# Ledger of designs, part 98: designed miniproteins, single chains, continued (2)

Each design is a single chain, and the fold is of that chain. pLDDT is the mean over its residues in the fold that is shown.

## One batch from the design tools (miniprotein)

Design m7616
Fold by ESMFold2-Fast:
Formats: C-alpha cells, structure tokens, sequence
Structure m7616 (fold): chain A 80 residues (1-80)
C-alpha cells in the first residue's frame, strides 16, 4: 500500500513539475504511468484509491490541452 501510494504521489509531483517546466513529453509520460497504476489498484480491488488517482490524472490531462486529450479520454472511461 504505502509503496504504491508513494509511487502515485511521486508520479503526480513529476507530472506537475514537468508541466511547470513546459516539458509536455515528460508530463504525459508520468500521466500515463499514473493511469496504469490506477488500473493496477483496480485489479487489486482498491477501487477508492484507483478513483482518486484517475481523478488526479484527469485534472493533469486537462492542463496538457491537446497533448492530454487521449489520456483524459482514457481516465474518463475508467472512472465511468
């Protein structure tokens, strides 16, 4: 739990930092890893944690604009 939660926090911080640096490729890579981690939590039955990560990923994808559209769509589909 704590290791995967720490990884999720680290990926989110990396995505935010990359966005601030205007490194959209690095931000998108971290965002994709967040979505994959959320899928892993879902497979483990940790649905609340998965939802929280997906909601965060969705917010980050919206900040990426066009570059984030695919990740935004994937996160939205996984949430509902």
Amino acid sequence: LSEKVARAVGLALRAIGSLLDKDYEAALESLRELIELAKEFEREGKLEEAREILELALKLAKQLGEAGEEAKREAEELLE
Scores: mean pLDDT 80

Design m7617
Fold by ESMFold2-Fast:
Structure m7617 (fold): chain A 103 residues (1-103)
Amino acid sequence: HMEKEIEELKKRAEELAKRAEELGEEAAELLTQAAADPAATPEQRRRLAEALFLAGRAKILAEEAAKLAEIDLEKAKELLKKGEELLKRGEELLREAKAALEA
């Protein structure tokens, strides 16, 4: 019973880490482009930088949750939830920055 919950949490943590890495890669690429583009606004650059930062934090929390899953399942669940919340915010910021760049 506990073993199944631990494996499910580890799987969710791995999925979160992968999504966070993908978000971070896209945010970093767009931030590099925005830094070289004089038409890019300071607000667009700030959103991209924040998305990149949140992606990095979400990945760290996912990795920590996976490590804690066998030691403290409740703490691992809390870290995973926090990571998922940071990822969602980062994805929203990236979406807003992309929409502004297309305008």
Scores: mean pLDDT 87

Design m7618
Fold by ESMFold2-Fast:
Structure m7618 (fold): chain A 75 residues (1-75)
Amino acid sequence: LAAARARIDKARAEIHALISQLPDEERKTRLEEQVDRAVARLLAWLRKGRLSPEQVERALQDMLESIEIAVRAES
């Protein structure tokens, strides 16, 4: 559990660092809110024991990829 939470925290920090590269403050805010909601849901499911470590890693990779695509499109 501690390791999974540390991984989620690290991934969240990496994603927010990518979002910080966007020039549009409104878009930054929207993406940050989207990421925070997704992370909250992931943590809730992890706390309930309904996610495997593999599912957590897949969800984090999907989030990172989506944000990288969004940042690239806005650049």
Scores: mean pLDDT 77

Design m7619
Fold by ESMFold2-Fast:
Structure m7619 (fold): chain A 55 residues (1-55)
Amino acid sequence: TCTVITSDGSMVTCSGLTVGDIVTISGNKCISLSTGKVCSCSTPVTGTGVVVACE
């Protein structure tokens, strides 16, 4: 799982990402702009974010 910081400064946990990926989030789904890969987030948010850490 990865921590994503959104443009408004919120933290969201998402899966299927790599540190440094830029993602667009809509509800519980996201898409990596770097890879085009679909991902999932634990909290429904809308916006863009950057992956800062992964486990």
Scores: mean pLDDT 80

Design m7620
Fold by ESMFold2-Fast:
Structure m7620 (fold): chain A 65 residues (1-65)
Amino acid sequence: SLEEEIERGVLAIAAATYLELAKQGKLSPEVKKKAEEIMDAISAGDLETARKYFEELKKLLEKEK
């Protein structure tokens, strides 16, 4: 659906942004790995797994406060 395509695009932009920040040393290697896993799931067409990994990424960010 169009809504699923929009969600996929939003998750891809978010994951790419976190990956770039981690590459710049602003976020942990664990966040970098999780962002890469989200991007891999999106590339595989697995939106359910991408959502799951994004929730895990948010929990990692909470621990880095």
Scores: mean pLDDT 85

Design m7621
Fold by ESMFold2-Fast:
Structure m7621 (fold): chain A 55 residues (1-55)
Amino acid sequence: AVAEQVRRMLEELEVGETATITDADGNTVEYRIVLDPERGERRLEVTRAAPLAQP
């Protein structure tokens, strides 16, 4: 449930903070909380994405 984790991060983290989510396939994605200037809402921006490091 990556989408649920994303929603929780948007609720709990402040603008400019980063957090990492690992999906069910072991892929790790780092997100930064940014302010959307058009909507004035917080969103996640992908700062780093890595596929499975090992088979």
Scores: mean pLDDT 69

Design m7622
Fold by ESMFold2-Fast:
Structure m7622 (fold): chain A 62 residues (1-62)
Amino acid sequence: FEVGDIVEAVHDFTAQEPDMLTLKKGDRLEILRVVDDTFVEARSLKTGRVGRVPKDFLRKIE
């Protein structure tokens, strides 16, 4: 993933920490930052909220 990528949640994800974003399958996000090998920081296109999301729950939109 890269900054500016539009991605879609492939599964529901519940935030485990206050800085994480809760997702429903099919939610679309914009990647704002790659945090590490596991997480990205993304903005929800549905809610406008920003938070960390695990990469394994995301798919890049073609």
Scores: mean pLDDT 81

Design m7623
Fold by ESMFold2-Fast:
Structure m7623 (fold): chain A 78 residues (1-78)
Amino acid sequence: SELEEILQEAGRLVQEMLELGERVPELRDEFEAAAKAAERAVLQAIADGVEAGRKALETLRELHRRFRERAEELERQR
């Protein structure tokens, strides 16, 4: 189902954000807090339907991309 696909993708992105935090301990707490907040937003959105879930997932994808960029920038400065 589309809801299962949204949940699977959200879980994957959350896990990747947590792994980014482990690579860059300076940002770990921020990445963990943001990942958990975004996960809650997706769970809340899917209760309102597939379209809401997809929009929340897009927000999570944007967060993941920005956090990956921040982590890569810090790693380059080492």
Scores: mean pLDDT 84

Design m7624
Fold by ESMFold2-Fast:
Structure m7624 (fold): chain A 87 residues (1-87)
Amino acid sequence: SLVEKGNEYLEKGKEYLKEKKYEEAIKEYEKAIELYEKALKENPSREVKENLLKALANLAGAYILAEKFEKAYEVALKARELEKEIE
C-alpha cells in the first residue's frame, strides 16, 4: 500500500538522520510525505494524518540540522496545521 511504502521511506530517512546524512534524510522524508499525501487523498483516515504529521515533523528536524531554517519553518507550520485536525 501507499502507507506501507511511506513507512519504509520514513524509516530510511531516520536511518540517514542517525548517520548525519541530512540531505539523504530530507529526500527520503519528502518521498514518505508524497506517499502519505496521496494515500490521504485516496482514502482519508486519522492514521494516515498521524503518519503524515510524523513525517513532516521529522522533515522539519532534518531541515534544522541541515541549517535550512526557512524550509524547516514552512514544514513545521504545515505540521502544526495538520495537528489541529487530529484530536
Scores: mean pLDDT 87

Design m7625
Fold by ESMFold2-Fast:
Structure m7625 (fold): chain A 67 residues (1-67)
Amino acid sequence: AANDALQKGAEALARGDYETAVKYFEEAVKIDPKNALAHIGLATAYRKLGDEEKAQEWLKKAEELRK
């Protein structure tokens, strides 16, 4: 479920495994495309990986979903 993928992504972020976090948050988005937390998680993981452009893209998507 999307909640399970979100939890795994958050755990990966906490461990500093940013590539694994991206994979789990992408899975969460595929299961529930309107899950704003999954989009925020992707933005955070990409920022930690040094990909600021992708981080900003996912943050904009998250804001659009919450509005």
Scores: mean pLDDT 81

Design m7626
Fold by ESMFold2-Fast:
Structure m7626 (fold): chain A 70 residues (1-70)
Amino acid sequence: SDAVKERSLKLLDEMIKEDPNNAEAWNARGVLLFELGKLREAQKDYQKSIELDPNNEKAKKNLAEVQKKL
């Protein structure tokens, strides 16, 4: 539901604010933004996740997938 997605987004925003080096939180917010159709915002979050953790294969796959839809 939209209410669940909104709560998840707020949680991820707070997690990133508290720990901006949490690569997994950036990737997770990117996935949620992608599901919401916010492709450019998802792309930026995936890129940030990869900057923080260059071995993050999940974020790399997610970045490739969003780029195909842009």
Scores: mean pLDDT 87

Design m7629
Fold by ESMFold2-Fast:
Structure m7629 (fold): chain A 68 residues (1-68)
Amino acid sequence: SAIAWNNLGAVYASQGRLDLAAEAYKQAIELKPDFAEAWLNLAQVYQELGREDLAAEASEQAAKLEKA
């Protein structure tokens, strides 16, 4: 489920395994594209990885979803 992938991403992020965290959050989004929390979590991980453009895109998607 999307929730399980989001939870797995949080576990990887807590372990400092940021690339695996990003992959897990992307899987959550693939299953549930309107999952604002997964987009926010992905943005945080991308920011920590130094992928500023990807972090900005993920943050924008989360903001749009929270307005809907």
Scores: mean pLDDT 85

Design m7630
Fold by ESMFold2-Fast:
Structure m7630 (fold): chain A 59 residues (1-59)
Amino acid sequence: MSATPESVRDHLARLAIERGVPPEVAVEALRRALSESLGADEETVERYAEWLRREIDRA
């Protein structure tokens, strides 16, 4: 299965919420995955990181 930015984002959100991982740690993991594995540009990475931070804050 090829990973998408959305699947990586959703997986990290679930782990952070279930395991109590700080938002900054989850966001950093997302940035690395999107940049290194998927070759996403900085603007795309920051957009997904902002979404992840908001979702963790809402939980």
Scores: mean pLDDT 76

Design m7631
Fold by ESMFold2-Fast:
Structure m7631 (fold): chain A 62 residues (1-62)
Amino acid sequence: GPALAVGLLVADAGLSREVAERAVAMAQAGASREEIADFLVREGGLSRELALGAAEAVLTLV
C-alpha cells in the first residue's frame, strides 16, 4: 500500500518523506514509471537507474 511505498523510498533510497510522498501521489494519479523516475532524479537526487527501480517498486505497491 502507499504507506509501505513511502517507507521503502525513505529507508532504501534515502529520500526525504516529502519527496517519497509526492512520488507515491504521482503513482496514485496514474503517472508512468518514467515520469516518476524523472521526478526522483530531479527532486530526490537519484541516478536514473536507481530512480527507475524505485519508480517500479512504488507502482507495484500502490
Scores: mean pLDDT 87

Design m7634
Fold by ESMFold2-Fast:
Structure m7634 (fold): chain A 65 residues (1-65)
Amino acid sequence: MLEEAEKLYREAQQAVAAGDFDRALSLLDKAIELAKSLPDPQKAQELVERFERMKAAVERARAIA
């Protein structure tokens, strides 16, 4: 699960680089949901905060585009 969340985050970064903000947001939503299901609450919170921060940046970029 942790490796899958990290993979989705990496794929979201690639989508942002390609200008595909809708894809990046979809991947980040999946990554956040996986992070919330992690058995370690501290690790889950750290990943969710990281992913949500990136999602906010992507949504801002999308609103301008």
Scores: mean pLDDT 81

Design m7635
Fold by ESMFold2-Fast:
Structure m7635 (fold): chain A 91 residues (1-91)
Amino acid sequence: MAAELAALEAELARLREELRRLIAELDARGLTPEDFYNLTEPEELEEIEEKSKELEERADEVAALPELEQLRVQIELGREQIELARKLLEK
């Protein structure tokens, strides 16, 4: 389990670094991080809520590892943020 936690922390750190680079690129184009959040459709917000509920149910099953579930949520959200940033840069 500790090995999984360390791997997830490393992945989260990598995603954060990539996101910071994408944000800098968006800023160079005149877009702020807040701008792409405002472009998020209600359907995407519903998907995030559904993922949160699923992870909450899994957390009940593995109550001893709440930190692991928190990292998984952050990683999933980070990937979605990176994907949105890339789509905005592609335009």
Scores: mean pLDDT 64

Design m7636
Fold by ESMFold2-Fast:
Structure m7636 (fold): chain A 58 residues (1-58)
Amino acid sequence: MLEKAYEILKNEIGDELVEMLRAGQLEKAIELARSVLKKHGIELTEQQIRDLLLKLLD
């Protein structure tokens, strides 16, 4: 599930998420990621979303 969530975020909004994170907009990035994942029927904890967002920066 986390692998699929990562692919969805990277492919659909990866550039926007990375830009938000580099701008220090962590809370906005978390909410955007959560919203997109809910569209795909994926529910993750805030911590799991944070971990995926940090992985996008690598």
Scores: mean pLDDT 82

Design m7637
Fold by ESMFold2-Fast:
Structure m7637 (fold): chain A 76 residues (1-76)
Amino acid sequence: MKEIEEKKKKAEELLKKGRQALRNGDYDTAIKYFEEALKIYGKDNVLAIAHLAEAYRAKGEVDKATELFAEADRLG
């Protein structure tokens, strides 16, 4: 299961980079990293969706953030 392990490592690294960008106020970069992580994990990954929602909220895109938080809540 080498491919699964490499994808998991890449997704985890993307979440770390996204969180760091979010802390630095680079919301567009954070969104990009969380979107890439979500593509690897799959569209129903609650943790990646929640991080993406937080990045949109921090950027001021409240409606988009609310939709993503609702989706994460529905899936979790």
Scores: mean pLDDT 80

Design m7638
Fold by ESMFold2-Fast:
Structure m7638 (fold): chain A 80 residues (1-80)
Amino acid sequence: SDYDKYLEQLSTMTLEELRQRVEMLEREVEVLKKKGLISDEEAEELMRLLEEARRLIDNGEPREKVAEILVEVRKKIEKA
């Protein structure tokens, strides 16, 4: 339910706001990796998802697709 609310919230954001969210999450992943709170493998997986989100934004894809990826990233971070 919390992830459904997060998806709804992200789906109302502009592509510019979603790009800022991707940049914040990229920094968060790097911090978590440096602190040893996630593995190198987990960090690599998260960064691949964020790179995909950035490609979708740059290509002008529907924001809903970007939002779905960001929800997946958040789920993976919270499980770590």
Scores: mean pLDDT 83

Design m7639
Fold by ESMFold2-Fast:
Structure m7639 (fold): chain A 82 residues (1-82)
Amino acid sequence: PEYSLEEVRRALEEFVREFEEKLPTLSIEELEKLREGLERLIEEIERMRERGEVDPELAELAIEAARRLRELVEEALRKKKA
């Protein structure tokens, strides 16, 4: 199980890196929709964890990745609006 969690964490980190590189190509409207979607995703994962529908450690990794993506989207929005 620990090996699977480590693999998931690495995959999420790679996904975040690739996503960060694509953020400058997105419009302000697309970035705002992504921010809203990420906020809802975090809330949904937290609810799934509370219901026991997902492994708590997997949920934590997913929430961490989603929060990092949200921060990157907010930074991209600030740069595009400036």
Scores: mean pLDDT 80

Design m7640
Fold by ESMFold2-Fast:
Structure m7640 (fold): chain A 63 residues (1-63)
Amino acid sequence: SRAAAAEAAGRAHYATLSPEQRAVIEEIADTLNKIGDGLDKALEALKAGASREEAIEILKSGT
């Protein structure tokens, strides 16, 4: 699939990077993962009947 090909190309490119460049990419990936987790928690709170303001606070706590 296109997604599998893109992932394989991404991994191959990552393998050519210096340790310093990889560290930067890993930090960016960790930050994006934390943002995603915060968004998921905020959405689950909204589904459970939380207010917009409560959902925003949950999102901010993840970043």
Scores: mean pLDDT 74

Design m7641
Fold by ESMFold2-Fast:
Structure m7641 (fold): chain A 100 residues (1-100)
Amino acid sequence: SKEELLKRIDEVIKKAEELMTLYEQGIKLAREKGDEELAAFFEQNLTNVKGILERLKKLKEEVPNASDEELERYKIIVDNISSALDIALETAKEYLEYLK
């Protein structure tokens, strides 16, 4: 349903925002250790997640006017993004724990 998809998108947006916070922490920690290349790597990842967040917000705006076929496609896109963010969150948390 549209309501379930909107709730799902909001949950995935929260994951993207959490990941952005972790990457910002990674940038600071990398710079404190003098690793400018690692800081730049985290900055690139942060930019990528900002793009994902913008895409999720656009999908959220499209949902109220979407056809049943579009809703099915949007659900697949959102589920794929959610899975990718879950992996990225786990990896970022492990990396930050190592950097502390």
Scores: mean pLDDT 88

Design m7642
Fold by ESMFold2-Fast:
Structure m7642 (fold): chain A 57 residues (1-57)
Amino acid sequence: KKKELEEKKKEIEERIKKKSEELTDAVDAGDWEKAAKLSEEIKKLYQEKKELEKEIS
């Protein structure tokens, strides 16, 4: 049970990292529309991570 939640947390952290790298690349390229979309996706992933951390505790 707890191990499954920890695995999900790691998956979300990896997704956040990938999206954050894409966001940096989009900002550097001046692609503000893509950056805005990635920012929203990252916000969603942080919310999912918070919910999982609440369940783990």
Scores: mean pLDDT 80

Design m7643
Fold by ESMFold2-Fast:
Structure m7643 (fold): chain A 61 residues (1-61)
Amino acid sequence: MSDEEIAKRFKMYDKDGDGVISYSDLKKLGLPLEVINKYDTDGDGKIDYDEFKKLLDDLHK
């Protein structure tokens, strides 16, 4: 995916517009806890843009 497409996807999930996708938002979107924990590098229960980009990069193959 292009950086612009990743940014659009991120904004769809980032309903608060704070630049991170919260634990509660991710659960509402149907993402399992195991996926959240896998890409939650800082362990705070949130996925930032860099973590989300890595997720999409892993899924492109």
Scores: mean pLDDT 70

Design m7644
Fold by ESMFold2-Fast:
Structure m7644 (fold): chain A 55 residues (1-55)
Amino acid sequence: SDERLERLVAEYLAMEAAGTPPEEIGRWIAEQLARMSEEERRRFLELLHRAQEAR
């Protein structure tokens, strides 16, 4: 569901705010994507892109 994906985006933003190293965030993103369907991956990446643009 979008709610689950939105929570993952919120976790991403929290990691960025906490100063988590980019390589650690990248590994975490890759792990999330590996657990997702193709549809969930497309939606998650769309939400991440929107969150990154809002900076």
Scores: mean pLDDT 83

Design m7645
Fold by ESMFold2-Fast:
Structure m7645 (fold): chain A 79 residues (1-79)
Amino acid sequence: PSTPLSPLEQAVLRELAKGPKTPEEIAKALGVSRATVERILDRLEEYGYVIREKDPKDPSKTLYRLATPEEVIEALRKR
Protein backbone atom coordinates (compact mmCIF):
# COMPACT_ATOMS: atom_id res chain seq x y z
CA PRO A 1 0.00 0.00 0.00
CA SER A 2 1.12 3.53 -0.83
CA THR A 3 1.98 5.63 2.24
CA PRO A 4 3.91 8.92 2.54
CA LEU A 5 7.53 8.63 3.73
CA SER A 6 8.03 9.13 7.48
CA PRO A 7 10.58 11.73 8.73
CA LEU A 8 12.97 8.90 9.68
CA GLU A 9 12.64 7.26 6.23
CA GLN A 10 13.44 10.68 4.69
CA ALA A 11 16.48 11.02 7.02
CA VAL A 12 17.78 7.60 5.85
CA LEU A 13 17.40 8.72 2.21
CA ARG A 14 19.34 11.94 2.98
CA GLU A 15 22.20 9.92 4.51
CA LEU A 16 22.33 7.69 1.40
CA ALA A 17 22.39 10.84 -0.79
CA LYS A 18 25.88 11.43 0.70
CA GLY A 19 27.00 8.03 -0.65
CA PRO A 20 26.46 4.25 -0.24
CA LYS A 21 26.35 3.11 3.41
CA THR A 22 25.91 0.00 5.54
CA PRO A 23 23.00 -0.17 8.04
CA GLU A 24 25.54 0.26 10.87
CA GLU A 25 26.90 3.51 9.34
CA ILE A 26 23.36 4.91 8.90
CA ALA A 27 22.41 3.89 12.46
CA LYS A 28 25.49 5.67 13.85
CA ALA A 29 24.84 8.81 11.74
CA LEU A 30 21.16 9.07 12.79
CA GLY A 31 21.56 7.91 16.41
CA VAL A 32 19.06 5.05 16.04
CA SER A 33 19.37 1.26 16.45
CA ARG A 34 20.66 -0.93 13.61
CA ALA A 35 17.39 -2.93 13.76
CA THR A 36 15.37 0.27 13.17
CA VAL A 37 17.55 1.23 10.17
CA GLU A 38 17.37 -2.31 8.68
CA ARG A 39 13.56 -2.24 8.90
CA ILE A 40 13.43 1.18 7.20
CA LEU A 41 15.89 0.08 4.47
CA ASP A 42 13.75 -3.03 3.79
CA ARG A 43 10.70 -0.79 3.25
CA LEU A 44 12.64 1.68 1.07
CA GLU A 45 13.96 -1.24 -1.04
CA GLU A 46 10.34 -2.50 -1.45
CA TYR A 47 9.36 1.03 -2.59
CA GLY A 48 12.26 1.00 -5.10
CA TYR A 49 14.06 4.01 -3.55
CA VAL A 50 17.17 2.06 -2.48
CA ILE A 51 19.28 -0.74 -3.95
CA ARG A 52 20.82 -3.45 -1.77
CA GLU A 53 24.31 -4.60 -2.80
CA LYS A 54 27.23 -6.52 -1.31
CA ASP A 55 30.00 -4.36 0.17
CA PRO A 56 32.97 -4.68 -2.28
CA LYS A 57 35.37 -4.51 0.72
CA ASP A 58 33.48 -7.16 2.73
CA PRO A 59 30.95 -9.45 0.95
CA SER A 60 29.44 -10.43 4.35
CA LYS A 61 28.19 -6.84 4.75
CA THR A 62 25.19 -5.34 2.95
CA LEU A 63 25.68 -1.93 1.33
CA TYR A 64 22.70 0.29 0.41
CA ARG A 65 22.59 3.11 -2.12
CA LEU A 66 19.93 5.41 -3.58
CA ALA A 67 18.28 4.13 -6.75
CA THR A 68 18.87 6.44 -9.71
CA PRO A 69 15.76 8.14 -11.17
CA GLU A 70 16.21 5.87 -14.21
CA GLU A 71 16.29 2.71 -12.03
CA VAL A 72 13.08 3.79 -10.23
CA ILE A 73 11.34 4.44 -13.59
CA GLU A 74 12.52 1.06 -14.96
CA ALA A 75 11.32 -0.79 -11.82
CA LEU A 76 7.88 0.84 -12.11
CA ARG A 77 7.65 -0.02 -15.85
CA LYS A 78 8.60 -3.69 -15.32
CA ARG A 79 5.96 -4.14 -12.65
Scores: mean pLDDT 75

Design m7646
Fold by ESMFold2-Fast:
Structure m7646 (fold): chain A 75 residues (1-75)
Amino acid sequence: MTELEKLRNELDTAISELFKLYEKYRDKLSPVEQALVDILLLEAFRLRNGTYSEVKEALELAKKAIEIIKKEMKK
């Protein structure tokens, strides 16, 4: 696999995890946190088919959204 294919596979995995967490915990997030996760998810989807740098940024945005959900569940 190319480095880009590996990165895209990692992004697909992160987005899948994000959807599962968001479906399960959305109602536990504040409206501000829901809006932030929605924005991060939209930007990750926008960048997912771009250059290596754009796909890498998409992965970081997806991971950030996952961390927001997980951090709220630890409160």
Scores: mean pLDDT 81

Design m7647
Fold by ESMFold2-Fast:
Structure m7647 (fold): chain A 70 residues (1-70)
Amino acid sequence: APSVAELLAAAVAAARAANEALARGDYKTAIQHLDELIRALEALVARGDASAREDLAHARQQRAEAEKKA
């Protein structure tokens, strides 16, 4: 299973890639990276990182907005 440090690194990388895709109007690519971010954040919450819950809610909202524009 991934470590907490590996999950945090994955979340940061996915968030950066999603934001770059959103800035370019590439909603399909943004959704792919938001799905990666959501998966990493769900894993962090499952590992006991309760602080990831707000980030997870935000990522889910960003994904829903990207889907409306896709």
Scores: mean pLDDT 87

Design m7648
Fold by ESMFold2-Fast:
Structure m7648 (fold): chain A 56 residues (1-56)
Amino acid sequence: SAELTAIARAAATALAAGGRIDRATYERLLQLSVEDPEAAVAELTRLAGRPASAFA
């Protein structure tokens, strides 16, 4: 969904800006956010160590 894609992209950008993920992971997550937004949010939640609701 557009909402989940937006959340995933915002979360990926925040993690990249914080140095928590590398450029390749960031680019992969941006692509995944449009192909499978639910999977992107799940992966970002794992990487952040926080529930998906924290990015809402």
Scores: mean pLDDT 76

Design m7649
Fold by ESMFold2-Fast:
Structure m7649 (fold): chain A 81 residues (1-81)
Amino acid sequence: SSLFPPSEIEMLKIELAVIKRIAEKHPQAAAEALRELAERAEELGLDEVAELLRKAAEAAEKGDVESALEYIDKALELLEK
């Protein structure tokens, strides 16, 4: 898998892991990145993932980092299936 470019799903997982790491210190930047990922998830037909990422973005924008991280974890769990 490391010898090939990441799939769209693998890229979403990598970007979500990065966003999760920055969300506590940079919630506004995390919210913007989460909205962009939600659009890409929707384009891929991952409607439940897109909804969770939009909820995470709303929570992060409001400074509710705990809820944002919970939504990110749920999205990651769906992407692992």
Scores: mean pLDDT 83

Design m7650
Fold by ESMFold2-Fast:
Structure m7650 (fold): chain A 80 residues (1-80)
Amino acid sequence: GAKERLEKAIEELRKLGEDTLADTAENGYKAIENGDLLEAEVYIGLLRIARGVYKLIGDEEVAKAIEEAIEALEELLKKQ
């Protein structure tokens, strides 16, 4: 499900050395679980900015992991 896809995306970001992005995705998930929906949207927005930057510099692996995290977080947010 969406939670499993998010966990895989976070693990991939950590394997790629992107701990700050992994932490951002994890904090987005925690915000959703706590019902802090506006805070969750802020973390998703930060991930969207990061995805754009990594696409521009040609880092397709990091960009893909960020995209998977965004899609999973958005799916989880819609189920609230």
Scores: mean pLDDT 90

Design m7651
Fold by ESMFold2-Fast:
Structure m7651 (fold): chain A 91 residues (1-91)
Amino acid sequence: PGPVVTRVEPQEATVKAGEEVTFKITTSADAKVKVTLLEPDPETGYFREVRSVEAEGKEPTVTIKVPEKPGDYLVRAENETGSAVARVRVE
């Protein structure tokens, strides 16, 4: 089987609007990983992709600047074989 994303750390974070959060993504082997920030739509409650960044390695780190709009965001790390998510509350 190919490399799989197993974990995103921190799994939960609370940050102020506009701050940067650094995530460590753990994979089973060296992999290319897509890390996506997902924004809640205030009118519908569905999540929308705000931005995505590519990283590679077994334990890559990704720094994401959170938006100025408060809300309960998700960060999703994924590759072809799996995904993991973290919750980010912006206050």
Scores: mean pLDDT 80

Design m7652
Fold by ESMFold2-Fast:
Structure m7652 (fold): chain A 68 residues (1-68)
Amino acid sequence: SEYLKKAEELLKEAEKAIKEGNYEKARELVIQASEAVKALLAYEQNVEEAKRLADRVKELEKKVEEGE
């Protein structure tokens, strides 16, 4: 799945940005990952993977907010 792969890559890059203290970049990457997860659900209806990735997005959003 292209959307699954894109969401995973974006979340990995966001986590790296958080570790580097680049919260601005992390926020942008998390937004992009959220859009990829929405596309995965809308076009592929892969509910289990979309749910897992959506939970990951929320976790990283919280880390970005706490890091600011």
Scores: mean pLDDT 82

Design m7653
Fold by ESMFold2-Fast:
Structure m7653 (fold): chain A 95 residues (1-95)
Amino acid sequence: PLDRALELIKEGKYEEAVKAFREAIEKDPNNPLAYFILSYAYEKLGKLKEAHEAFERAIELDPSLAPVLLKVYNLIDEGKFEEAKKLIDEYRKKK
């Protein structure tokens, strides 16, 4: 699901990403990465309140994600999707 989310974000399909991750969260409400992707998609849609709420929830579930999420956000914003994916995969491998 996260690889598909990055693909949707790369394609600029933020509304589809929001829908997909809201459904994923309903099935697994303790997935901090899903909340992070939801936060990023909301921000790109200009829904800053929803973006903030999703980001806070991601950090509440795993506070160690805060520096990782900020780096991933910056990499995606710079168009460095491969580097963002590598950083996410490194986080996953440590769990």
Scores: mean pLDDT 76

